# Designed miniproteins, single chains, continued (5): the designs that were tried, part 107

Each design is a single chain, and the fold is of that chain. pLDDT is the mean over its residues in the fold that is shown.

## One batch from the design tools (miniprotein)

Design m19958
Fold by ESMFold2-Fast:
Structure m19958 (fold): chain A 89 residues (1-89)
Amino acid sequence: SALVAEVEALAEELAKLVQEKKVSEELGQALGEAVLAAGGAARSPRASEEEAQKAIDLLKKAVEALKAGDLEAALAAAREAAEVGRKGI
C-alpha cells in the first residue's frame, strides 16, 4: 500500500508537469504508460518490492528530468519505467 501511495503521488506530480511543460503527445503517452506499469507492479502479488521500487525510482527520474526541462531524459526514463513495471507483473 505504501508503494501504491507513492505511485499515486508521482502520478499527480507528473500530470501537473505534463500540463506546465506542454509535453508532446508521445511523451505524455509514455508517462501515462509508465505510471500504469509502476502502479501495476506495486499492486501485483507477483512483483517483488524491489521490482516495484525500481519502476518507482524510474518514475522519480522522469519527474526530475521534467522539472529540469530535459524532455529526452524524461521520455527515456518513462519508457524504462514502463518496461521494468511490466516485467514485474
Scores: mean pLDDT 80

Design m19959
Fold by ESMFold2-Fast:
Structure m19959 (fold): chain A 72 residues (1-72)
Amino acid sequence: SDLDLLTKASEYAAKTYQRVLDAGGSREEAEQAAIRTAKAILDNPDLSDEEIEKLTQEIADEAVARDRARRA
């Protein structure tokens, strides 16, 4: 159902947010990464849980890299 998809998007967005913060990224980058994660899941409802886990890690890593580049 759409509600199940929204719940999944919310849960993985929260995971991405926390991953960015744990890696030393800014709150702004964490928020943007969470939004990107939610949108990716909502736009691609056929993604497997394994594909979503990989995507959340890639989005978090990109957010941290952008934060570091901004400080350099």
Scores: mean pLDDT 86

Design m19960
Fold by ESMFold2-Fast:
Structure m19960 (fold): chain A 98 residues (1-98)
Amino acid sequence: STEEIVEEIAALVDDMVALVAAQAPVSPATLALLREIFDEQIERVKANPNDSLVYDELISVMQVLLTTLQRRFPGQTALIAAAQAAIAKLKELRKKVK
């Protein structure tokens, strides 16, 4: 189920980055670097599904985008709810790894 949740998160990150790019004055280079960081963290979780630290890192990066969504795009209720649910699932998987 880690693989399924990671794939769900990858799709959510794409949607979050697209929203930020379209409506916020953020450099395309900055968005590309942020996407690269997410892709790296996702691959680390996929490669190390029993390492709690890789989940903590992915959760931290996800929280940054979620906070931006909540503050700047509060009308995106479905995307915010999906992101919150994905983070909650990651936290539950992390508990089982310990």
Scores: mean pLDDT 76

Design m19961
Fold by ESMFold2-Fast:
Structure m19961 (fold): chain A 109 residues (1-109)
Amino acid sequence: SEEVKKKLEELLEEARRLIEEARRALEEGDVERAEELLEEALRKLEEALELAKQLPEEVKKEYLERLIELLEELIELGMRLLEVTEDPLRAIGLILRGIGLLEEAKLLL
């Protein structure tokens, strides 16, 4: 539906912004802010994956490819976060959840 596509576009754009803000936070040494931003981005991507599953196969592929790109970037930032964080279990949890979503999205392609 057009409503599902609109919500999915909004979630993907929000996730992209959060990931970009998290990258800047890491560059500035604001580890706690980076953790919060990446966890929020992950929540947006989780919701986006559930909405993408509802779309017709031809349309689904485009959104899944975008979702995969954002998840790969989130995982890379999560790995960087793990190197500097005082809470490694939180960072590991974020990375593992991201990998789980990435694998699920790839299986749906």
Scores: mean pLDDT 90

Design m19962
Fold by ESMFold2-Fast:
Structure m19962 (fold): chain A 76 residues (1-76)
Amino acid sequence: PSLTFPPTTPLDEAVKELLGREPKVGDKFLVEALINGEWKSAIITLKEEDFGKTVGEIAAPKIGPIPRSVTITKVE
């Protein structure tokens, strides 16, 4: 399953909508966003420090600031 969210979406809300459960440490997601006319993507692995963050805050260190939306896909 894959869903697209605003970067301000809370991580727990996004994961509940995508998977029907709370996020877990070690969950892996493919994150994709259109940034400056290029599709950027990365795989992120959730850590305890990521809980309480938005999807944009978690993705930004890997792919850069997300201006509009990010697509999240569970890869494990």
Scores: mean pLDDT 82

Design m19963
Fold by ESMFold2-Fast:
Structure m19963 (fold): chain A 75 residues (1-75)
Amino acid sequence: MKLIPFKDEHLGEYKSLDRDATVKIEKEGDKLKLTETRPGEAPRTTLVDPDQLQWVEYKGKLGFIFAGRLFIKTK
């Protein structure tokens, strides 16, 4: 796994590797809006600075680490 800088190509949809959860990342001003969706739960939104996430490349796919969880880009 390689740490990489944030780029606009990181905007999009992600899936957690450890559970059935998806995250949509959108740009909102100078920040990023993260919308997490889990089965049976209402969507949750969080506003973060790009530098609060560890942007990674894992097995040729874009991803990020947040709160100790790895999310891999799907779209």
Scores: mean pLDDT 79

Design m19964
Fold by ESMFold2-Fast:
Structure m19964 (fold): chain A 67 residues (1-67)
Amino acid sequence: SEKLEEAERLLDKAVELIKQGKVDEARSYIDEAAKLFEESDVDPETKRRLAVRIAAAYLLAIGKELE
């Protein structure tokens, strides 16, 4: 799925931005990934895996912002 692949690319970019301390920019990428996730038509197992990645990225961003 193009939407799944795009969401995964956005999450990879968000993680790199968080490592650089660019939390606001990273959050924008995570939000776009979450939007693509909601629009994706993939199996429940793949959806659950992506949902966990999105949740983990948000948690990482929150943790970095609180430093």
Scores: mean pLDDT 84

Design m19965
Fold by ESMFold2-Fast:
Structure m19965 (fold): chain A 73 residues (1-73)
Amino acid sequence: MNVAKAVGLIILGEAHIAEGDYLGAGEAYEEAAKLLDDSDPLRTKALEKAIEAYEKAGDLEKAAKVRKELEEV
């Protein structure tokens, strides 16, 4: 089930945050969002978490890319 995989990736992203791996966290949250429907509130939450993680990692290009994804859908 795609939602179960997405939840697992969100938990993985939180684990990366706890380790200080903000880039890994952003990647995990972005992958979680890909498994969720545009209408699912978890997709919006995962994209928002990915943006925050990428900004903390200093990867402003990836953060901007995810922001566009969130704003277009």
Scores: mean pLDDT 81

Design m19966
Fold by ESMFold2-Fast:
Structure m19966 (fold): chain A 69 residues (1-69)
Amino acid sequence: PKPELIRAEAEGALHVMAATIALRMGDLEAARRHLEEAARAYEEALAIDPEAEAARSALEATRERLAAL
């Protein structure tokens, strides 16, 4: 895999984890910011590889979480 793709996917996953921690602490604003950054990272991953299944699934889940806030 391309190093830039792995980096973008990792950045997305880290922001999703940060958002989950923020939600557990009741910090909805921090959670929203991290989910927005996660979505950007996964969008970047899909720009690098439009067939990146993991990134596509993660982006869908991230968008659903944002809509639920």
Scores: mean pLDDT 87

Design m19967
Fold by ESMFold2-Fast:
Structure m19967 (fold): chain A 115 residues (1-115)
Amino acid sequence: HPSVAASFNNLANVYFSQGKYAEALEMYQKALDILPDNHPLKEATLLNNAANVLKSQGLYDEAQELYQKALEIRKKALGDNHPDVATSLNNLANVYKSQGKYDEALELYQKALEI
């Protein structure tokens, strides 16, 4: 149910703010597991939030996969020129930068700036 997914998301946000990364990831996963298939933007938000936790742990490859999935969902739902797509591009670019992939990061930052 979407309201129960929102409750798990809120609990995960609190755990993340407390530095409780494992607990945050567990709650985001529970939110994703119960979220109905017809809520792609909520799925993208949950994936982005989980990726933020993974990035904070230094798990850049795993964070990259979730940010990429969130970006693809947002592009399909909102089109390429939406502010939420620019946010997703910046988040993915920040992960590439953290991985030392500067050329890839620069390309994504430039795409976000054009939105």
Scores: mean pLDDT 87

Design m19968
Fold by ESMFold2-Fast:
Structure m19968 (fold): chain A 62 residues (1-62)
Amino acid sequence: SPELEKLEAELKEISARITEVADRLMASTDPEEQARLVAEMRRLASEYQELKDKIDELKKKE
């Protein structure tokens, strides 16, 4: 479905952003930047889980 395809595309985008933030965190030497990146990772992880739950619900409603 077009809705499912959009949600799966968003999930892929968030997954890519999590990887980018993780790479930046590994390269960072600034404690303030590290704290900000950790907060961003937690937010992205929550968004990932919400989208995954939505995708799973749509698949059940076949």
Scores: mean pLDDT 84

Design m19969
Fold by ESMFold2-Fast:
Structure m19969 (fold): chain A 61 residues (1-61)
Amino acid sequence: MREVSVAEGEAEVARVAELARAGTPEALAELERWMREGGIVAVATAHSARHGPVELEVAEP
């Protein structure tokens, strides 16, 4: 797990954290994808409440 598991996960977390911190729709979409892969479940809950996907699903124009 030197080239694929832990190291790759750490790099992914760092990138996703930067994107999530930006608070843009793209950043939150990347965070959602990351948490689906097994990221932070707690963040998933907060993200769903804050992120625009919930609002988009409600509106669905």
Scores: mean pLDDT 52

Design m19970
Fold by ESMFold2-Fast:
Structure m19970 (fold): chain A 80 residues (1-80)
Amino acid sequence: SAMEEVRRLLEEARRLLEQGKYREAAEKVIEALKVILQTADSSQIPRVIGILLRVLGLVLDGKYREAAELGIEAIEELLK
């Protein structure tokens, strides 16, 4: 399922973050957010887009660790 793919991507992002591979971790977070956006209810779309824009903003600033950490936390809250 799409949610199993999100969980897998989030686990991969956490492992990459633990390994200091911050850019790759941020990339997995962005992939997970794209999957969530494709399956989200219309009421949740603005929230998911808001998270994606914050993550992308940090990536554009070269803040890959902060992008990955923020994205993982935000996705975990969405999945509760």
Scores: mean pLDDT 88

Design m19971
Fold by ESMFold2-Fast:
Formats: C-alpha cells, sequence, structure tokens
Structure m19971 (fold): chain A 75 residues (1-75)
C-alpha cells in the first residue's frame, strides 16, 4: 500500500529527528506516521509521539498518545 509506505517513511523521519534532538520535527513526523499508519506501525508512531510529548513537558498529550497506541494494537 502506498499509504503504508508513506507512513513508514514518516516514521523513519520521526526517528531521525528524535535522535538529533529536534523534538518539534520528530513530533510532526510521528503525527503524520500515526495518521497514515494502521495497527503496529500506528502504535509504534504513537508510543514515540508520547515520549516526545513527555520530553516537551506535555503529560496530558503523552497519556492520550499512549491510549491511542493501545487502541491501535487492539484493532
Amino acid sequence: SEKRKEAEEYFEKGLKYYEEGNLEKAKEYFEKAAELGEGELKARALFHLADVYRKLGKEEEAEEAIRRAREALRA
């Protein structure tokens, strides 16, 4: 699926920016990966997004991302 390939590419970009410490770009790309991805890929993107939110001091958003990740794994 082209949508799945795009989600995987966004996830990889998110990881790159996360490793570089660019949390705002990491957030952007993990959000895009979660929007296009499904199942395990969506969950992975959302778990990484939660970690980004925690590093930004956004605990409520981090908790919501974890909740969404768990839901993606059940689907």
Scores: mean pLDDT 89

Design m19972
Fold by ESMFold2-Fast:
Structure m19972 (fold): chain A 110 residues (1-110)
Amino acid sequence: SKLEVLREVENIVKSIIDLLKKIKEAMKKGDKDKVDRYLQAIAIHIAGLEFLKKQYPEAFSEEEKKLLDELIELIKKIIKDPEDEKAVEKAIETAKKLLELVKKRIEELE
């Protein structure tokens, strides 16, 4: 159902936010091994979001799709440049914005 897809998106986006915060802390400490491990974990979550968007496009609003695409592109940018702290901060902001929209729509569908 649409509600089940949105709950899965909520869980994945929460995980991405937590991992991005861990990446930011690891970057600050110069811990390249931790940054790499957390980026690998995020890549799995991004693949999950891309799958859900492709398989259930009707579950998403146009604003949610736009924020998802922006988040995916920011994560790809961070993977190419794992020292770009500004990209990590923007990814956290974008993910939080997406999470707020998804939570609001879940409440409206209950």
Scores: mean pLDDT 87

Design m19973
Fold by ESMFold2-Fast:
Structure m19973 (fold): chain A 78 residues (1-78)
Amino acid sequence: KIPLPYASEEVKKKILEAIRAFDAGDYETAIEKLNEAAKLMKPEDAVGELAIATISVIARSQGKDELAEAAENALKKI
């Protein structure tokens, strides 16, 4: 699996919090944390790309079309 060592400390913390929230079934918090992580990611960050893709999938499952669309547009620009 893709490691997180080259992501910034803030991005790592946001992703970890999102994973914990998702595992607990708190999808609303998970989406919010992943969205914050996406804002902090560099264009060359492969972990960032994977996080944005994850946000898109979760957002669609929750009916958050706007967030899913934003994530897809971010991936398209990479």
Scores: mean pLDDT 64

Design m19974
Fold by ESMFold2-Fast:
Structure m19974 (fold): chain A 84 residues (1-84)
Amino acid sequence: SHMEERDRALSIGFLKLRAHAADIAQKNNLTEEEKEKLESIVLEAQERMIEAIKEDIAQNLSLEETLARIEEIVEEALKEIEKA
């Protein structure tokens, strides 16, 4: 179903963000405070993805448009993690 595909995209996006944050933390021996900042970026991105799904359903946007928006949110969050 379309809802199942949205849930899968959200899960994959979240996993990518957590994996990238963990990789940066490991490579740079980040402090607990720095790890907490990366966690906040990941959680904010998750909330943005959930809100995008809700808004897109309310506006009757296509699944394809919603999946593209989720990917855009993930890409933005990945850049924020790299800058932090």
Scores: mean pLDDT 83

Design m19975
Fold by ESMFold2-Fast:
Structure m19975 (fold): chain A 62 residues (1-62)
Amino acid sequence: MDVKEAAEELIKAAREAIKQGDYDLAISFARAAIHAGIDDPELRKEGAELLEEAEKKKKEKE
């Protein structure tokens, strides 16, 4: 499996989940993207930023 391609798809899925307001799903995809993109600093950074955004928005709704 191409780890970089998998990480990019998970990042896209996390962004889409945030747009739909599904922050729990976005958190799950962002975490998976960080793990898949461990050797790619740019993909890891995007995953971490999406994770932080999703967690922040979830807390703001609680």
Scores: mean pLDDT 78

Design m19977
Fold by ESMFold2-Fast:
Structure m19977 (fold): chain A 59 residues (1-59)
Amino acid sequence: SSLRQRLLQQMEEFRPRGRESVERLEKEIEEGVKEIMRAVGNVVSKDKEASEELKKKAE
């Protein structure tokens, strides 16, 4: 929580000098997070399929 507060505070201090740059950075971070979450979702789905197939093959 301390780290999150400091990051938000720094973004607010930067806003008067680069509001557009801050907005672009926020958008890039959001897109990056979405990409990571999609990749994680794909890995989880594959692991689930492998687990089910293993259960059917196991005696």
Scores: mean pLDDT 67

Design m19978
Fold by ESMFold2-Fast:
Structure m19978 (fold): chain A 75 residues (1-75)
Amino acid sequence: SSEEEKFKEVERLLEEMLRLGQEAKAEGRLDAAAQIEALYRQAAEILKQALEGKISWEEALERIEKLYREALEIA
């Protein structure tokens, strides 16, 4: 279903954000890692709200895509 596809994309984006933060930390870019980690925590909370039915998967994906783009700019 389209909802299942959105869930999988959200999960992929969270995994990529986690990777970006871990990579920044491994490279000694501690301020960048901390900023990416904060964006990841926001994205994880949005995912939780979607799983609890508090927001739509469409809204969750849109918000998480924005956070992911911000993480890419910092990375």
Scores: mean pLDDT 89

Design m19979
Fold by ESMFold2-Fast:
Structure m19979 (fold): chain A 56 residues (1-56)
Amino acid sequence: GDAEAERALAGLEAALSGPRSVQLAALHDGRKLLETLDPELAARLRALLDEIERSL
């Protein structure tokens, strides 16, 4: 992944500490990103999405 993808992942990780509305938005945006990422970044994103879902 490039710097843009890494920045997006960092933003999603920060959402774990945010309010419910931010977590829900992160789930929606993260699912869209899965379609454009390489398999390694997609695996990292899936782990973050699972963590956000467990937090909800």
Scores: mean pLDDT 74

Design m19980
Fold by ESMFold2-Fast:
Structure m19980 (fold): chain A 70 residues (1-70)
Amino acid sequence: TWEDKIAQASSEEEALNILKEAPENQVGLVVSKLLEKKVDPASLKNQIENGDYSDATKKRALAYLNGAQA
């Protein structure tokens, strides 16, 4: 599962690669699990905004990251 892939990721880089491969409907789950692993939300937000991600992936990921910062 996508949860298992995130759980096995040993670095932020590996986790971001999983996010790039994730279907739109799994993006929220992937971001949620990255935040549970204590990845810095500001760093993650910056990499998603400036990275090579689809508009749909950016929209879903940023919505979760904004919720985590509230």
Scores: mean pLDDT 73

Design m19981
Fold by ESMFold2-Fast:
Structure m19981 (fold): chain A 78 residues (1-78)
Amino acid sequence: SMKAEKAAEIIREAAKEAEKAGDPGTAAALRQIADYVEETGDIELGAKSLKMMASASTGKAKEAAEKAAKELEKLAKE
């Protein structure tokens, strides 16, 4: 669906920020979450997974994951 594609893109943008911050592990995990959301359309589980990833991350990678989770929650309400 178009919503799932938009959600996946939001998560992939967060992954790019994590990679730029020097956290390739968080970036890889975020890309896996993006692939899952794109395949299943499960935006709500995507947002929960992003919050869990943010809790396990630090610095700019954490901020990127938290921002992506908030954007997914907003998108799910539309």
Scores: mean pLDDT 87

Design m19982
Fold by ESMFold2-Fast:
Structure m19982 (fold): chain A 57 residues (1-57)
Amino acid sequence: MAEELLAAARAAGLTDEELAFLREVLARGEEQDATALTEARIRAGRLTPAARARHAA
């Protein structure tokens, strides 16, 4: 599940830095917590705050 979640997060527009953080959450916490965070970010929008800042739009 962890690798599937990371692949989905990357496809949804999370950056490598966001993916690294997600791996940390998966390692420390439960997969449920990481899944909820990923779904919330995808739901809030395709682009992460970092990606939007890079696009300046």
Scores: mean pLDDT 61

Design m19983
Fold by ESMFold2-Fast:
Structure m19983 (fold): chain A 70 residues (1-70)
Amino acid sequence: KKEEFLKRLEEGLKDAGIPKEWQEELLELAKELLESKSFTEVGEEVALKLVEWMDENNLTKDDVKKLAEE
């Protein structure tokens, strides 16, 4: 369950063109949060971190929306 979620998140981040170092940080965050939070809450928290990174790197927000809706 958690493993499948993390795998899908990793694939989504790769498809969005996010650097591997940032992918690893977001995956670690998601893994930690899954110990106490629901999948929806984890998705929201990861999306907030991704928005910060996208703002810094001038990327489209469509990838954040897709991840948050998953």
Scores: mean pLDDT 69

Design m19984
Fold by ESMFold2-Fast:
Structure m19984 (fold): chain A 73 residues (1-73)
Amino acid sequence: MEKEERKKKAEEYFNLGNKLAQQGKYEESIDYYNKALELDPKNLDAWLNRARVYEKLGKKEKSIEDLKKAAAL
């Protein structure tokens, strides 16, 4: 039960991060991607989407780190 609850919560945070990113609320979207990845670090799309948002914020080094994490999955 707890493991399934964590995965569901991770998915909810990931979806919120995506919605905020689509609205141009990049810093808020990063916060939700962080929460999603803390609960489910195997979510490839969360690493990729956070990397794209970091790029839009000019945080190139953080974007590259997320892309490396995605590539290692």
Scores: mean pLDDT 86

Design m19985
Fold by ESMFold2-Fast:
Structure m19985 (fold): chain A 55 residues (1-55)
Amino acid sequence: MSEILRLIGRIIRKIGEILDLELEIKRNGETEEKRKKLEELKEELKKLMEELKKL
């Protein structure tokens, strides 16, 4: 199995998590905890994309 394909799969899942949380924030309002989690997910996505660039 290609490392690139595995990494792409992780990126897609992370994007899904970000979208789900953004939808949750829009529907139920933003809290400090949700904001911090969203920033953490975005930072993780950034790291995954940087890993993809190295391959």
Scores: mean pLDDT 81

Design m19986
Fold by ESMFold2-Fast:
Structure m19986 (fold): chain A 82 residues (1-82)
Amino acid sequence: SNLEQGEEALTKGEYEKAIAYFEKALAEDPNNALAWRNLGNAYHMLGKYEEALEYYRKALALRPSPLIEAGVKAAEFNLKSK
């Protein structure tokens, strides 16, 4: 699946490739909270904290999670430090 291929790319550090797969997964199911969270993680690893924050917030709106909340706080901290 697109989600599974995105997760494999993410674990290999292929962040742009992971993003493309997660975007395809979200085109199929825009309510996939895991895909939104993984998209946020990929953008965070690329240093794109504003985009990471946006996608983490979408994931939280669908399914609240302390792990996603931690990602939001990390991205917000990095944005304030610039």
Scores: mean pLDDT 84

Design m19987
Fold by ESMFold2-Fast:
Structure m19987 (fold): chain A 109 residues (1-109)
Amino acid sequence: DSDKLRELVEKGKKEGDLLKGLHEVIILAAEEAVRNYLSDPKVAGGAIATIINLAVELGLEVESQGMDLDQLLAEAARILEALAERTEDPELAERLREQAERLRRLLER
């Protein structure tokens, strides 16, 4: 069972489909956070929670305990930049960095 599970995980990593799907969900969550941050903090908070939870699944160390919404927004932007540095897809890296900058601009308002 262990060897079979490792082969399936290595096959999935080699195809990149699961990893690509997770990054697309993170980008959509970042867009939702940007859209709703000023108008609906609960929806923005839910989108940020999605980014944090998926970042943990992708093996990133994330601090979220005791943080307010602005601190969580800053952490989400940091996560997106960390993911951009890890990806070998330059188009995906650019999209991740664009969303990170959009999230950071909300903290300056």
Scores: mean pLDDT 77

Design m19988
Fold by ESMFold2-Fast:
Structure m19988 (fold): chain A 81 residues (1-81)
Amino acid sequence: MKIDPASLEAEVLISLGRMYSALGKIYASQGKNELAIESYEKAIELFEKAKRIAEEAGDEALAKEAEENIEEAKKKLEELK
């Protein structure tokens, strides 16, 4: 089995993005809207990078997962504006 380094990198980026999304939710629950916004913006950036890498690697499932995470993070970001 050939492990594609690009797919692995995309998976790591999705994991980091999910961590920033969780952090954003925690900050929002504490009324720390500026920190919540920054956390969601970082999450979106990481997910967008992961999506590009996954698409280039031909990993449609991983690209779709990244896209879904981008949409969710963007919705949460809009709620804080």
Scores: mean pLDDT 84

Design m19989
Fold by ESMFold2-Fast:
Structure m19989 (fold): chain A 69 residues (1-69)
Amino acid sequence: MKMEEEKSLLVREMIAKRGRSPRSIAELKEMILEELRKLGASDKELEEWKKQSLYDLLDKAVEARKKKK
């Protein structure tokens, strides 16, 4: 439950930071990958994660945010 709330908050923060809402699932995935890059993900990890589902990417972004704090 709290994990779903954290994913929702992360998406809202990313949208607010970019100043625009994603127009597609592909755009939302790109936003999440960009956030992961800013949190210290390597280019190799990002290439691997591009093929994963939106849900898996959100899980990784939430965990990366927690690890950085």
Scores: mean pLDDT 73

Design m19990
Fold by ESMFold2-Fast:
Structure m19990 (fold): chain A 70 residues (1-70)
Amino acid sequence: SIEEVEKRGEEVLEKIKEKFRANPDMSYIEKFRLIALGSEVWTTVRQLRLGKISAEEAEERLEEAEREVE
């Protein structure tokens, strides 16, 4: 469902925030990478809300983003 995808998106965004909190001396390149991942999460949820992608496709994209954070 859209609600489940939104919840997963929020969980991925929280992991990104935790990564920033745990690594305040993170490199510029790594900071940029995490910011870009956060943008992809927001874009994915927005596209699902607009009916441009399926819930399955959105879940796939969020799983990729979550792997990239870790």
Scores: mean pLDDT 85

Design m19991
Fold by ESMFold2-Fast:
Structure m19991 (fold): chain A 65 residues (1-65)
Amino acid sequence: SAAQEALREALRELEERYPELTLVEIRGKTAYVRIDSESVTRYSGIAIEAIAIAYEHGYSIVLAP
């Protein structure tokens, strides 16, 4: 869908800014992402941005282990 493509593009741009972030998959209305950071502050900051982007596009986010 156009909404899924827009979300994928936005998350790719976020991956370019944050090498720690990986978009794993988009399934249904859920985006699955991984954040590889030992810093709680760094992890939280990236997670908040990814959550906000997904929410703006009408998607939920799951933070994979």
Scores: mean pLDDT 87

Design m19992
Fold by ESMFold2-Fast:
Structure m19992 (fold): chain A 67 residues (1-67)
Amino acid sequence: SMEELERKLEELSKKSGLSPEEIRKALENVARAPEDQRELLLRILAKELGVSVEEVREAVELVEKLL
């Protein structure tokens, strides 16, 4: 849901120092990426946000439900 995504974006924002809007755009970019590039982009974003790849993957899945 949108509310679930908004809560997750706020959590990631507090951990990374990036705005929820910036994080949402980054997650949308991963969701729209070709499958062969997606794993690399997930790893880069996880490092930037200071979280696990699994946590970023879950956030991307939330965004995909709204695309």
Scores: mean pLDDT 82

Design m19993
Fold by ESMFold2-Fast:
Structure m19993 (fold): chain A 94 residues (1-94)
Amino acid sequence: MEKAKELLEKGLEAYSRGDYDTAIKLFEEAIKIDPNLAEAYYRLGEVYLQKNDYEKALEYFKKAIEIFKKNNGDPALLARAETLLKEVEEKLKK
């Protein structure tokens, strides 16, 4: 969906500026329009990881991985999401 991708792009721009609250809002809006947009869940995981919210980062990376696997999504993003998921799991042990 064009609108969901547009919101994803705006969210990525906000994220690159360190505007994490705006990035979260835009990625959440993208997911409301396209619940199968795995990249938006992956990006939410990245934002929450930067905010040290490891529980939410874990939830979003798990959801991104689930959708990437179901939809034969981007294998590079899938691999990165799996790597970051393991990193978050290690941080939750500390």
Scores: mean pLDDT 85

